# Designs tried in a protein design run: designed miniproteins, single chains, continued (5). Part 102

Each design is a single chain, and the fold is of that chain. pLDDT is the mean over its residues in the fold that is shown.

## One batch from the design tools (miniprotein)

Design m19528
Fold by ESMFold2-Fast:
Structure m19528 (fold): chain A 81 residues (1-81)
Amino acid sequence: SPLAAFTEEVKRLLREHGLEDLVPLVDAAAERLAADTSLSEAEKIETLELAVLFEAQQRLPPEQFRALAARVRAVRDRVLA
């Protein structure tokens, strides 16, 4: 699914940026979103993106956060195309 593809790519990006401690939180969020029948695939992906970027912003310097955010958004755009 688009959500599963987005989830795997986001986990890879988090590991590359030294944020592997967030991987279990991403898995838990993705599992909850996958079960939610009220949301579209795009809404599920956007919800996961917002949660990931919120956590990353608390942990990374602004320049590193911007680099990660740009890569996460590029993955979202590719998966939703």
Scores: mean pLDDT 88

Design m19529
Fold by ESMFold2-Fast:
Structure m19529 (fold): chain A 81 residues (1-81)
Amino acid sequence: MMRTIYATGLSLEQAEEAKKYLESLPGVGAGVDKEGRVGAMGELTDEQAKEAADYIVSLGGSVRVLENGEVIYEKNTERFA
């Protein structure tokens, strides 16, 4: 099922590392904006989505994973606009 990952609170360097990790997953596309916000979308399993979110948190970021527009997993959400 299609899932979306959003991350904030990362430096540009950390955001690029998160992007590389997400793009390493099969069928996942990812991008970083000028403010270091990361967005990714793909056919992610529950395990892949959780591992990706845990990785982003390990970099110091805030993360939100969505399925059909609903949040299924999040950490450090105080930093989302």
Scores: mean pLDDT 78

Design m19530
Fold by ESMFold2-Fast:
Structure m19530 (fold): chain A 110 residues (1-110)
Amino acid sequence: MDPDLDKVPKEEQEPIKLVLDSQLPNGLWPEVPGSGETEGDLYGTAAVTGYLIDAIEKYGLESAREAIEKHLEAIVKALEEALKSDDEITVKVAKEVLERLKELFPEFFE
């Protein structure tokens, strides 16, 4: 397993690895990993980004931070689009995750 993942509890390593491996080339996440979706899902991207921020905060997981930072502009744009959703859960998750990204990457949000 990746040495960076050795920092997390064994039961969380497989879910985190699946999330990292399922990131699309555009930096977003599909609604279902392995579904063949290429454009990404707004709710899926918001939920997965929040999950990776939890891994960064709890374990100092650098691979999770790098996955977000490399595609930060695309992720932020997707979250801003998610805020316009008529789905109240999608809006709530996107808002919470966007605030957490502002704390992790304050220079991007100047």
Scores: mean pLDDT 79

Design m19531
Fold by ESMFold2-Fast:
Structure m19531 (fold): chain A 85 residues (1-85)
Amino acid sequence: RELGIRLAEEAVEVARMALAGQLSPDQQRQAGRQLAGQTRQALDAGILSPEAARYLLESARHLEAGDAEGALRYAERALEIVRRE
């Protein structure tokens, strides 16, 4: 429970940093790759539901594409899902 919430909260924070212009394009791409890897590991470990994992993976894809706004929307939805369960 707590680990899944923390991962989603970190994803929201990274997306907010990107939106605020605090990350270079290369840092944003690396953050997206790290989020995707952490999300797959958390899903495999049963820490994260498949639904929450799908939203976090979408957030990661948007970070890699340079779409900080899309990344934030998907990360916030993932956080809502994880907090409900």
Scores: mean pLDDT 86

Design m19532
Fold by ESMFold2-Fast:
Structure m19532 (fold): chain A 108 residues (1-108)
Amino acid sequence: AAAEEARREALRRRLEELAAPYEEKVKKASERVHELLEAGSEEAERLRKKLAELAERAAKATPEERLRLRAEAYAYIAGLDEEEVYRLLLAARALEAGDLARAEEYLA
């Protein structure tokens, strides 16, 4: 229905609005991570170990657990609040699944 489409569009805009500062920080952090890893420093070694640990955990994880690990990774590299990142990831998944009520709950 047109009303349901409008509701989904409004929630999508809300998610984009809330996620935009986080996406910017993650993008910049990912660029810095790439530069750091190329530098071959002690900090690069610690970062590689942390990312390898998260990757191993993700390989053994359920899809639900992988979202949590993704939030941990983004929070770690970008210095973000893990719980807020996880909530935004849950909202995005709910929207993709067509669960508008759950998406509204996560975006509240």
Scores: mean pLDDT 81

Design m19533
Fold by ESMFold2-Fast:
Structure m19533 (fold): chain A 60 residues (1-60)
Amino acid sequence: SEKEELIEQIGKALGMSPDEIVNKLIKGDKSIAEKLKKEFGLDPKEFIDLYTEVLKLKLK
């Protein structure tokens, strides 16, 4: 899935797991939010929504 590949690429670029990125965004980490917007054009909510969609696709 292109969405799954994007999540993995973002994790590699930020040097942390997607779970850690989501946790930081929920806690209001502005540094991670700014990096997401600058490098990938994603707002925190957009990343969280994308991550949630990918998790739902993996649940069978």
Scores: mean pLDDT 80

Design m19534
Fold by ESMFold2-Fast:
Structure m19534 (fold): chain A 100 residues (1-100)
Amino acid sequence: MKEEAKEAVQALIDHLSGGSGVISREAFARMLRTLAPALSDEEIEAEFKALDKNGDGVISAEEFFEYLEELARSTYPDASEEDIYKIIIQRIEHLLKLLS
């Protein structure tokens, strides 16, 4: 499950990055607005800065995967490891459909 979740995240990043392997601020904003159209520019900026831990202006596949793990664990604290990765895969598949 963890490997399949990593592969799903990589597929999303490849789609968003155009092959660069990282998510730009603009691609991240587009993704978040697709999921939650009511998010303000300030909220998107705060979220981007929280994930961009090294301050290079992009989000790596590893940073994004860790974010999704933390988000799923905080939302479903009683979920098993397998269920967390299933949730990540389902969310990524939904995102890919919306972005296609």
Scores: mean pLDDT 77

Design m19535
Fold by ESMFold2-Fast:
Structure m19535 (fold): chain A 87 residues (1-87)
Amino acid sequence: MVDELLEKAKKLVEKGRELVKQAKESDKEKAKELVKEAKKVAEETLKVALEGMKLSKDPKKISEFTGLAIEAVGILTEGDLILKKIE
């Protein structure tokens, strides 16, 4: 279960980063929808990472989940910056 949560969180981070990258290259309307999806993915990443940290007894895995949670916060921050540029 913990390994499944770790793999899920990694895939969510990859998806969120790709959505943010696409949003930066997109027109205003498409960028808004892509950022909205990226934020949802980042929020799910945070939930999965926090659950993984709670369930894990391995310091190495706790460290990996912590890193993924930080990546998710980065995706949220980038998304907010994109939306602020789109007035």
Scores: mean pLDDT 85

Design m19536
Fold by ESMFold2-Fast:
Structure m19536 (fold): chain A 87 residues (1-87)
Amino acid sequence: SDGNRKYKREEILAGLDLAAKALSGLPMTEETAKYARKLSEEYRELAKKNGPGKGDAYRIASDFLDSVSAMIEAIFKIEKEQEAKKE
């Protein structure tokens, strides 16, 4: 049925492309993590406003950017903990 596949290949690739382009040229820093989180929230709202179909690329981009932000934050937390260790 038309509803059997929630995301089309084109929407998935468009969402990933949006996320990748948004982070293009940015260093993987805590500031980039904050930017990715903010952009994830903005794309989540766009996904809601556009609804299923037209909003799918924004939903994919939002989920990807949120994941990238969380990973960067986790890495920096580990690095700070390692730098704080005396030995």
Scores: mean pLDDT 77

Design m19537
Fold by ESMFold2-Fast:
Structure m19537 (fold): chain A 73 residues (1-73)
Amino acid sequence: MKKKEIVKKLLEDTRAEAERLRAEGVISPEDFARIDELIKQAEEALEKGDYDKAIDLVMEANAVLSEARARAA
């Protein structure tokens, strides 16, 4: 059960960061759309109780976010 709270927190933090960077023009609309899709898939996995898949998907979203930031630098 604690694992569900951790995944929710990671999803919230990742979404907030992606929205902030999009608003600042740091990441492209295409990168934002990919991150949003991964977050949505992670939320679906979380609802089904597949915490490992949800974690993998949120980690992938964060990888896309990090790569987008590196390209914008």
Scores: mean pLDDT 81

Design m19538
Fold by ESMFold2-Fast:
Structure m19538 (fold): chain A 115 residues (1-115)
Amino acid sequence: MEELVEELKKFIDEAIEKAKDASPREITRLLGRLVARVVAMLEQATPEEKKKILELFEKAVDEIRSRLTPEQRALVDELVAELKKLVDENKPFDEIRDTAARGVQRLVDAVRAEE
């Protein structure tokens, strides 16, 4: 788990750097990869570690907020809130995974609608 947390931090740093020059479509792909890594870690995490992982995810989102469209910001905020609620309520991993997948798809669809 500690190695996965350090890998996530490294991925977040790389994603933030890439986001500075990225198009909305590229930012959506970076968010999708970030969410996928977060979900993979949540599957193996204790309840305490899950809260820590979500805190790292929230910080990563905050650092790229200025690069997100208004619609992407709203959808990301909704996804973060939904994932946090599922973790706090100790919901099954399948529900967390499916919620994350739906959130990412909404982000992809929002970018396509703005093109």
Scores: mean pLDDT 78

Design m19539
Fold by ESMFold2-Fast:
Structure m19539 (fold): chain A 73 residues (1-73)
Amino acid sequence: SAPAPVRVEMRVVDDPAENAARAAALAPVLEAAAEALAAGRPVEITARAEESKAYGRKAAEERTRADRESALA
């Protein structure tokens, strides 16, 4: 059977503190991925940009205000 790839998913948000916490949690996984790569195993890394919960709340508040303003026009 073909060797199963080692999968690593990285998520980048607009919150530096959350990014730092995620990076700390991901460090041992990245080390394991590097060892797998050195051993000839396939490695897949996916990086995604996501909005933080704080930004999501602010965007929702802005949208609600805009919708209210639009309803009054």
Scores: mean pLDDT 68

Design m19540
Fold by ESMFold2-Fast:
Formats: structure tokens, sequence, C-alpha cells
Structure m19540 (fold): chain A 68 residues (1-68)
């Protein structure tokens, strides 16, 4: 499947100290098979690791998280 594109809405799976949770996100940029995502949920900034899941189910690593 194609990776998520800039402007696409994604679900971000973040692993925090409190466990794995899902957060709303949007792809801001793509580089080297990774994405930078924007989110309205500040808890995602505390994630130790994150991955983005596109509407098609494609999963890509998150390189950076930005608060919108």
Amino acid sequence: MAPPRPGERVTVEGTTADGTETFPGVVLATRNGQVEVGTTDRRLLLAESARAVGASGTVVPVAAVHLL
C-alpha cells in the first residue's frame, strides 16, 4: 500500500509510560519512509515511540510530532 501523504489524516499509535494509546494526527511531511505528524493531543508529545496508520491501513514510523 502507498504510505500516507502530506495533508492526510492518520491515527497515531504512541507508546508512553502509561502504555500504548491512539491519537488523532495529520501528516505534515514525509522523508525516507518516515512521517512528521501534527496532533491536537499533547499526550502524544510524551510518547517514547510512535507510528502512523493511514486510512488504508498503511503503517509508517513517526520521525517527529508537532502540536497543532
Scores: mean pLDDT 78

Design m19541
Fold by ESMFold2-Fast:
Structure m19541 (fold): chain A 67 residues (1-67)
Amino acid sequence: GLQQLFQQIQELERLKAEFEKDDALVAAVAAQIAAAYPHLPAATQRRIAINNLANFAYLEKLKKENE
């Protein structure tokens, strides 16, 4: 229901904030994005990197919690 969707959004935002603190990891993922999309601004590449890291971490968490 809506409560579960709200919890998912909050967890994703929490994960994004945590990954944003890891400059080395974000820079490494942003470099991979830059290789595929070199025309995008660096700030956009960084944002995509953080979003991808958070989404992947959330999916891995769901996999473990749903056995």
Scores: mean pLDDT 83

Design m19542
Fold by ESMFold2-Fast:
Structure m19542 (fold): chain A 62 residues (1-62)
Amino acid sequence: SEALEERIKYLEKKGKPLLAKALKALAENDYETLEKIIKEETDPEILELLEPVKEQIEELKK
């Protein structure tokens, strides 16, 4: 969990606050927040990193 906290802080410092928020939400199993972030994010590189999470959310809705 220390490694996760360091990664979140690093992403915030690098100007990727939505990705940092996504990692925190994923750790908390907050799929509602994750779905909102995926819809708001426009960076294709970040969206590619979130694709497996998007698939998992879609499976949970079925």
Scores: mean pLDDT 73

Design m19543
Fold by ESMFold2-Fast:
Structure m19543 (fold): chain A 110 residues (1-110)
Amino acid sequence: SLVEQVEALAKRLAEEFGKDTLLAVGVGMTPEGPAVLVVTKRPLSEEEKQAIIDLVRQNLPSILHQPSDTKVYVVMPDSVLAKPLVELLKTADSGETGGKGVYLAYARVR
């Protein structure tokens, strides 16, 4: 399922970058197309952000378009993009939304 693929991505992010560095990952649709959002727990360097983007691109859920078509965002929890994902995490550590709102699926990095 999509949530299982997003949970697997969250696990890889936890293994590589740590749960103290990253909060969550979500996949969804934006007006600009399909996107993956990685929410950080701290400010990151541009090199750390690029490493996260590269790992995400190598591990994209199969339901998304080709890697070149998928936007990857790395943001803090106070970002406008991150706020809906942070709210979803208050209800469950992972889930599928059925397309309600921006995110299709999400998972906490743990």
Scores: mean pLDDT 79

Design m19544
Fold by ESMFold2-Fast:
Structure m19544 (fold): chain A 98 residues (1-98)
Amino acid sequence: SNDEQAIKLGEEGKRLGEEGTRLGMQGIRAADAGDSEAGLKHGEQAIRLGTEGARYGDKGLKIATTEEARKTALEGQIAGGVGVLAGAVARVVARKAK
């Protein structure tokens, strides 16, 4: 069903967004430790994963018809957005270390 597909898309979006956030946080820690190269690399990867996660969540929201499916898809979209923000912060911190 469309709702089962929306739930799967939201779950995948959440996994990608959470991985993006993890990498973004690693990038911030690396930059704070003086490793600007690692900070930029992890930040870039976090933005890519977060963007992909948000895209999956958006796709799920477009086909969701139940409250559960909408909630799961929205969680994927939000997690993706958080991953993008974490990556952006990592890049900013890394650039200031130069």
Scores: mean pLDDT 90

Design m19545
Fold by ESMFold2-Fast:
Structure m19545 (fold): chain A 72 residues (1-72)
Amino acid sequence: SAGATRGAAGGHEAAKASTDPEAKELARKASLLGASGASPEEVARLLEQAAKASTDPRAKESALAGVKAALA
């Protein structure tokens, strides 16, 4: 769906920006699942977890933007 695809883009950017291994892995997983047709809710859940695990402001903002995009 369009929501999951938008969330995937946010996950990709969050993964690139993140220096935290857990946040990077969660964001990467959200990106892959969104691209593979997962529900927008599942993508948003993973991105929320990535944002919580992230200490990098850009990674956190990208993950949260992805949550909003997935659920829009």
Scores: mean pLDDT 79

Design m19546
Fold by ESMFold2-Fast:
Structure m19546 (fold): chain A 112 residues (1-112)
Amino acid sequence: NAVVYNNLGVVYSNLGNYDKAIESYNKALELAKTEEEILVILSNYRNLAISLINEEKYDLAIEVIQKMANNLNLIKNSEIREKNIEQIRLAGIYIKEKNKEGAIQALNNIQL
């Protein structure tokens, strides 16, 4: 059940167990049957990435945004998908520059 694994990901994220949060969100995506379910899970990945950036856990934030990028290809609207991929790339650049504000702004510009 995608909803159960998505909720487990949220719980693990709130506990600071980011590896288990990522595993749970990945399992939720495998079980997701609708675009709406996928978008909810991707919004939780985005929230996780923002939390990691705020904690200055940049290597793990890069891992999370790379997983988001791979799953943004599941979005049916090609224009939204392309713009979202561009925002992920910008977020990655800002993280490498240690520009927290730029990274968070790029992630908030993702349309889900």
Scores: mean pLDDT 83

Design m19547
Fold by ESMFold2-Fast:
Structure m19547 (fold): chain A 65 residues (1-65)
Amino acid sequence: MIEEILKELEEAKTEEELAEAIGKLVNALTGVPEEPAKKGALETVKREGFEETKKKAIDLAKAAL
């Protein structure tokens, strides 16, 4: 599961793709439903930036392996 999410994070090219992958990661780690997690992730991407958010999400997913 986390390995598949990590690949999705690494392959994400848009804010929407990144937010979807982060939503899945948050759901896998915390049990928060994917849709609200994705909405929160999209807000974070818009606030912090795509590259910064992607890097942090990948680091988190790798730590969870």
Scores: mean pLDDT 83

Design m19548
Fold by ESMFold2-Fast:
Structure m19548 (fold): chain A 91 residues (1-91)
Amino acid sequence: SMEEVEKEINKLIEELKKYEGTDIEDIARAQFLLYLISLAGANPNLPIDATVDEVIEWLKKNYGVELTREDVKNLDREKLIEVYKKIQEKL
């Protein structure tokens, strides 16, 4: 259910907060976005070391998602849930 997915996203966001302000913050956020895409049932044709900016561009091009670097940096829950929903709508 969507409620179960939102709970999983919330749990992952909380885990990612421990990387805030660290040298791996951007890497962890990029990996989270790739995981979120996979959780939604899509397979991104992106390199394993894809940057946040590359994932944002891929989402915009393939799903019309208007996600900013700031949304990702701040772990904007509502925006991340919208990413999941937009991907699911296109499958």
Scores: mean pLDDT 82

Design m19549
Fold by ESMFold2-Fast:
Structure m19549 (fold): chain A 74 residues (1-74)
Amino acid sequence: PKRIKELEKELEEAIKNKDWEKVAFYASQLSFLYLLAGDFEKAEKYRKLVLDILREHPDLKVEFDPSVPLTELK
């Protein structure tokens, strides 16, 4: 719970700074952590956020994401 809460704060800060590379990174981490916690609704929410960011910003350098939901490109 503490790690998830800290990542959510970092995600909000990255959005305010328009740091889309960090937004994609923190959102992918949150998607993975919520999946491990069994919160599939929030995991899907953050997965969609990552996909939206990548769609709008195709020149972003995004490293391999350990989030299993991101392997489903839909």
Scores: mean pLDDT 72

Design m19550
Fold by ESMFold2-Fast:
Structure m19550 (fold): chain A 87 residues (1-87)
Amino acid sequence: GGERAAQAALDVAAEIRRVAGQDSPGVQQVVDQLRRAAALALQGDYREAARILRDLARQLSLGGPQSLVDGLLDAARIAEEADEAAR
């Protein structure tokens, strides 16, 4: 469960770098939060991982591309499904 959620978060991080094309402080901050979410998912803390992903989706919805917002929400859903499966 956790490996799939972690991979989804890292895939979004790669897409952000590809689409944004820049290593700005803002892009690095988002990528660092996605790496944290991936690490939490690998540790079995799916709920906290999902929360970080949803918070990032909310922040990006104010001016970011919809494709990245959708990717973050999909990653959060995978983490939430892993949390439910672990119960």
Scores: mean pLDDT 79

Design m19551
Fold by ESMFold2-Fast:
Structure m19551 (fold): chain A 73 residues (1-73)
Amino acid sequence: SAQEKARELYSKLTDLHYIGSTYLTVEESLGKEAADKLIDHYIEERPDITREQIRKAAKEFEEIRKEIKELIE
């Protein structure tokens, strides 16, 4: 079913994808400077992750979100 496929897509989302989604939301709402400060905060807490990984995860999250939207709308 479409709901089962959507659940499977959501199960692929990691912490990094949610950080990326938050970055895009902040950038759209408050601008790039605020979004960059948010990334800096996450990297300070998680020095094992990079800005590039967050940006890549943000793109992947948007692709997954679009696919889920197309399944349920």
Scores: mean pLDDT 77

Design m19552
Fold by ESMFold2-Fast:
Structure m19552 (fold): chain A 85 residues (1-85)
Amino acid sequence: GLLEQAEELLKKLESAKDEEKEGIISEIFEIMKQLDESNQRQIAKKLLELALKNEVLKDKLAIVLEQADDEIKKIVLEELKELVS
């Protein structure tokens, strides 16, 4: 299903080359648009946990997030707030 596809992309992102990271994050966000809010938050949290441990991934996430739709931006920023609270 779409949730499993997003989780596979997260696993791929952990071992991806720096030049591939932005494309993989974009693909994750496209899948997230098709998930319910609970699953969107689950994927966003896992993505943010990876980004907090990797400066290159954090930078690539910021670039893709600027281009994302408002729904995805809102979910990612709300999950970030929970992680840093």
Scores: mean pLDDT 87

Design m19553
Fold by ESMFold2-Fast:
Structure m19553 (fold): chain A 100 residues (1-100)
Amino acid sequence: MAERAREAAERNIELAKEYLEKGDKVMAEAMALFAGAAAYIAGEIEGDVAGWLRWALENLPEELHNSVKRGAAMALVTSYSYEDLEEARKEFDRILKEAE
């Protein structure tokens, strides 16, 4: 599973760059979001979410960083129930600080 998540993150990073180069900002942002989600999943499996998120951010231009962060947040939230959203928010804040 980690290998597939890693391959998905790498592929979506390259696709985001290609779409951005072509001027397709909507597709670039979508691919960056998928890259963020895949990086989160890879990091969760390997026990280093902050490292994987930092890697994804370093490999994409700043204009796509919010999409990467949104993708990671969406993947994180799927691991929590509705009642635990406040805990999910605190965990995401912790991860973002460690990724800096």
Scores: mean pLDDT 82

Design m19554
Fold by ESMFold2-Fast:
Structure m19554 (fold): chain A 65 residues (1-65)
Amino acid sequence: MADIIIEALKITAEIGLRDPSITVEQLLKNIDILVKSAEKNLTPEEYERVKRIADELKKEIQEKA
């Protein structure tokens, strides 16, 4: 379960960074929405892992923009 969400987060970041119509703020919000939507379907341990990966991706997005 967590691995599928992590793959979705990485793909979302990759596509968003290449799409000039998507602002950094919108991309960060999209990542947060994905994490929040997955929360109820993950164990606490899987949710912590997903949040950590999402935070790393958000940092990379802000640094590259």
Scores: mean pLDDT 79

Design m19555
Fold by ESMFold2-Fast:
Structure m19555 (fold): chain A 86 residues (1-86)
Amino acid sequence: LEELLEELEELLKKATFGNQELKEKAERYLREAKEHLKKGDELSAAEYALRAIEYALRATTDPEVQARLLELGKEISELLKELKEK
C-alpha cells in the first residue's frame, strides 16, 4: 500500500490536470490515506486512496494518466478486498 500511495503522489505532482479543484480534492484524500496508514489503519488508508483516485480520474483527460490511475485503483481495490476478508 505505501508504494502505491507514493506512486499516486508522484502522479498528482508530475502530471497536468485540467480541473484544479478536483485535483485538490484528490490531494486531500491522499493526505488522509497517508495519515491513516501512519496510524496502522490500512483499511481506511485504502478507502481514502480509492477516493483520491476517483477525483484524480475526474480531474484529467490525459489517457496515460488515466491508465495509470486505473491500474493503481485496481491494485488498491484488490488490497482492500483482502483486508476486509481478514
Scores: mean pLDDT 79

Design m19556
Fold by ESMFold2-Fast:
Structure m19556 (fold): chain A 74 residues (1-74)
Amino acid sequence: SMDEVLEELKKKLLEEIEKLAKEYGLSEEQLNRIKEEALRGVENIRKQAKSEEEARLGVEFLLQEIRKKAEELS
């Protein structure tokens, strides 16, 4: 189901965010802020995506935005 796919993708996204925080030396406050943004992004994808493929693509683009933001914060 879409919900199961999104929960798996959410877990992977949060793991990647933790890795980015270590790579860019982000503070715990910055990490928590990015996690909150990521969770909001996943919920928006849940509401908008019409297929599991759209959900996967949405999360990939969300991760790219988060990578850019983490780099800008470093």
Scores: mean pLDDT 85

Design m19557
Fold by ESMFold2-Fast:
Structure m19557 (fold): chain A 65 residues (1-65)
Amino acid sequence: SSSDLVEAIEKGNKAYEDILKSKEITEEQKEALREAAEAVTKANGIDNPEAGFEGALKSVEDELS
């Protein structure tokens, strides 16, 4: 549902902000980013949710550099 999508995005955004502040990526934060990427991918009817997650994770890692 749209509420599930919004919740997943909010959790992903919070994880991203927390990573930038701590400069550390936890398994819980990776899970939140993965859930956000999967929710967005499913909402858009895209068959490759894993590709979305990999892109998001790379962006986070680049910001930590």
Scores: mean pLDDT 67

Design m19558
Fold by ESMFold2-Fast:
Structure m19558 (fold): chain A 106 residues (1-106)
Amino acid sequence: SAEEARRRYEKLMAEMEKNHPLTPEQQQLLDDIRRGIDLADEFWRELQRQGLPLDQQRQRMDQRVAEMRAAGENQTTINWFRLEMSARLLDEQIAEARKNNAAVPP
């Protein structure tokens, strides 16, 4: 889940900070990852407020990724945004399938 991914990331950060001071390059990488996660959280909240069906949520995600790329956002931030959004959309798809008594793949 998205929540498990975030907890794993936070644990990794805490371990890294405890064992070694971060280089500027490592700090930038962590900042880029966190930015992607934060942008995904904000975008997810916006999509939920709009009450869009799942297919339209996916289209809006693809559009947002294109906008981020055009705005010069780095690939790490885009990758983590996509990872977080994909996890949330998958969770929503599974929930809808269960509500409709559809078979969920193993």
Scores: mean pLDDT 82

Design m19559
Fold by ESMFold2-Fast:
Structure m19559 (fold): chain A 58 residues (1-58)
Amino acid sequence: MEKWALATEAMIKMQKPETAEEGQAKLDQVPEVGELARKTKAIVDEMDRQFEAAKAAA
């Protein structure tokens, strides 16, 4: 749970160019968190794409 909180905070910071480096530094502190963050982003992006397609079809 705590590792997920760290990943979430880092991902939020990485969304802004000015804080992207700080976010990456936090992910680098725990390699496992960095891997989970990358997988989570890929899943969220795919789900968002499918959700938009479903909304357009409705």
Scores: mean pLDDT 67

Design m19560
Fold by ESMFold2-Fast:
Structure m19560 (fold): chain A 79 residues (1-79)
Amino acid sequence: ADKVVEAVAEALYELINEKGDASLLPYAGEAVRAAREALEAGASPEEAIRKALEALGKSPKVTEEDLRRVEERVRELVE
């Protein structure tokens, strides 16, 4: 559980630093919260990651490419 939430937070931190845009912080916070809530509700790690990406994707500054890169990075960090 903790590893998935930490991986999501790390991947999001890397994305924000790369884009240099602090306006992404609220969406990153929502994504981390979505992952945590999903895991607390008994969801799989994969479902928690999916819900985090849905929350992050609500930002107009986040592209499909960004979402794919975050998903790939989270998977690397969890393995």
Scores: mean pLDDT 82

Design m19561
Fold by ESMFold2-Fast:
Structure m19561 (fold): chain A 73 residues (1-73)
Amino acid sequence: DVELSPESRELAEKILQLLEQMKAQGLDLETQQKIFESLQIDFLLFALEVAKKKGAPQEVLEELEKKIEELKK
């Protein structure tokens, strides 16, 4: 049971709300995919920053950095 911080939970709820609104506007799958990819990169960058501040193990930091690099390809 890892509880998200109130700020992380609020951000996740806002992202879900935004995606639901965009779906309701009839966005095509390609546009939805691009939005998801951008949000994934931003989320991983935020997660990496939080992990660094919390003193996460180097292995965790390297895994996050690798995922960010792979998504940017």
Scores: mean pLDDT 70

Design m19562
Fold by ESMFold2-Fast:
Structure m19562 (fold): chain A 61 residues (1-61)
Amino acid sequence: DDAVKQLEESARLLAKQVAEGKVSPEGAIAATRQVGDVLGVSQSKKDEVIAKLEERIREAE
């Protein structure tokens, strides 16, 4: 689904911004949740994308 793909791309960019110190981890998670809500992504897919974002942030620390 294009909406899920857009959410995944947004999360990937936010993870890079966190690694660069431009966005907090909490801010990136909140922004991803908000984008998912706007795009109408299902709760289960939204949770999956956020979990992957959290893993990326944790790995990059």
Scores: mean pLDDT 80

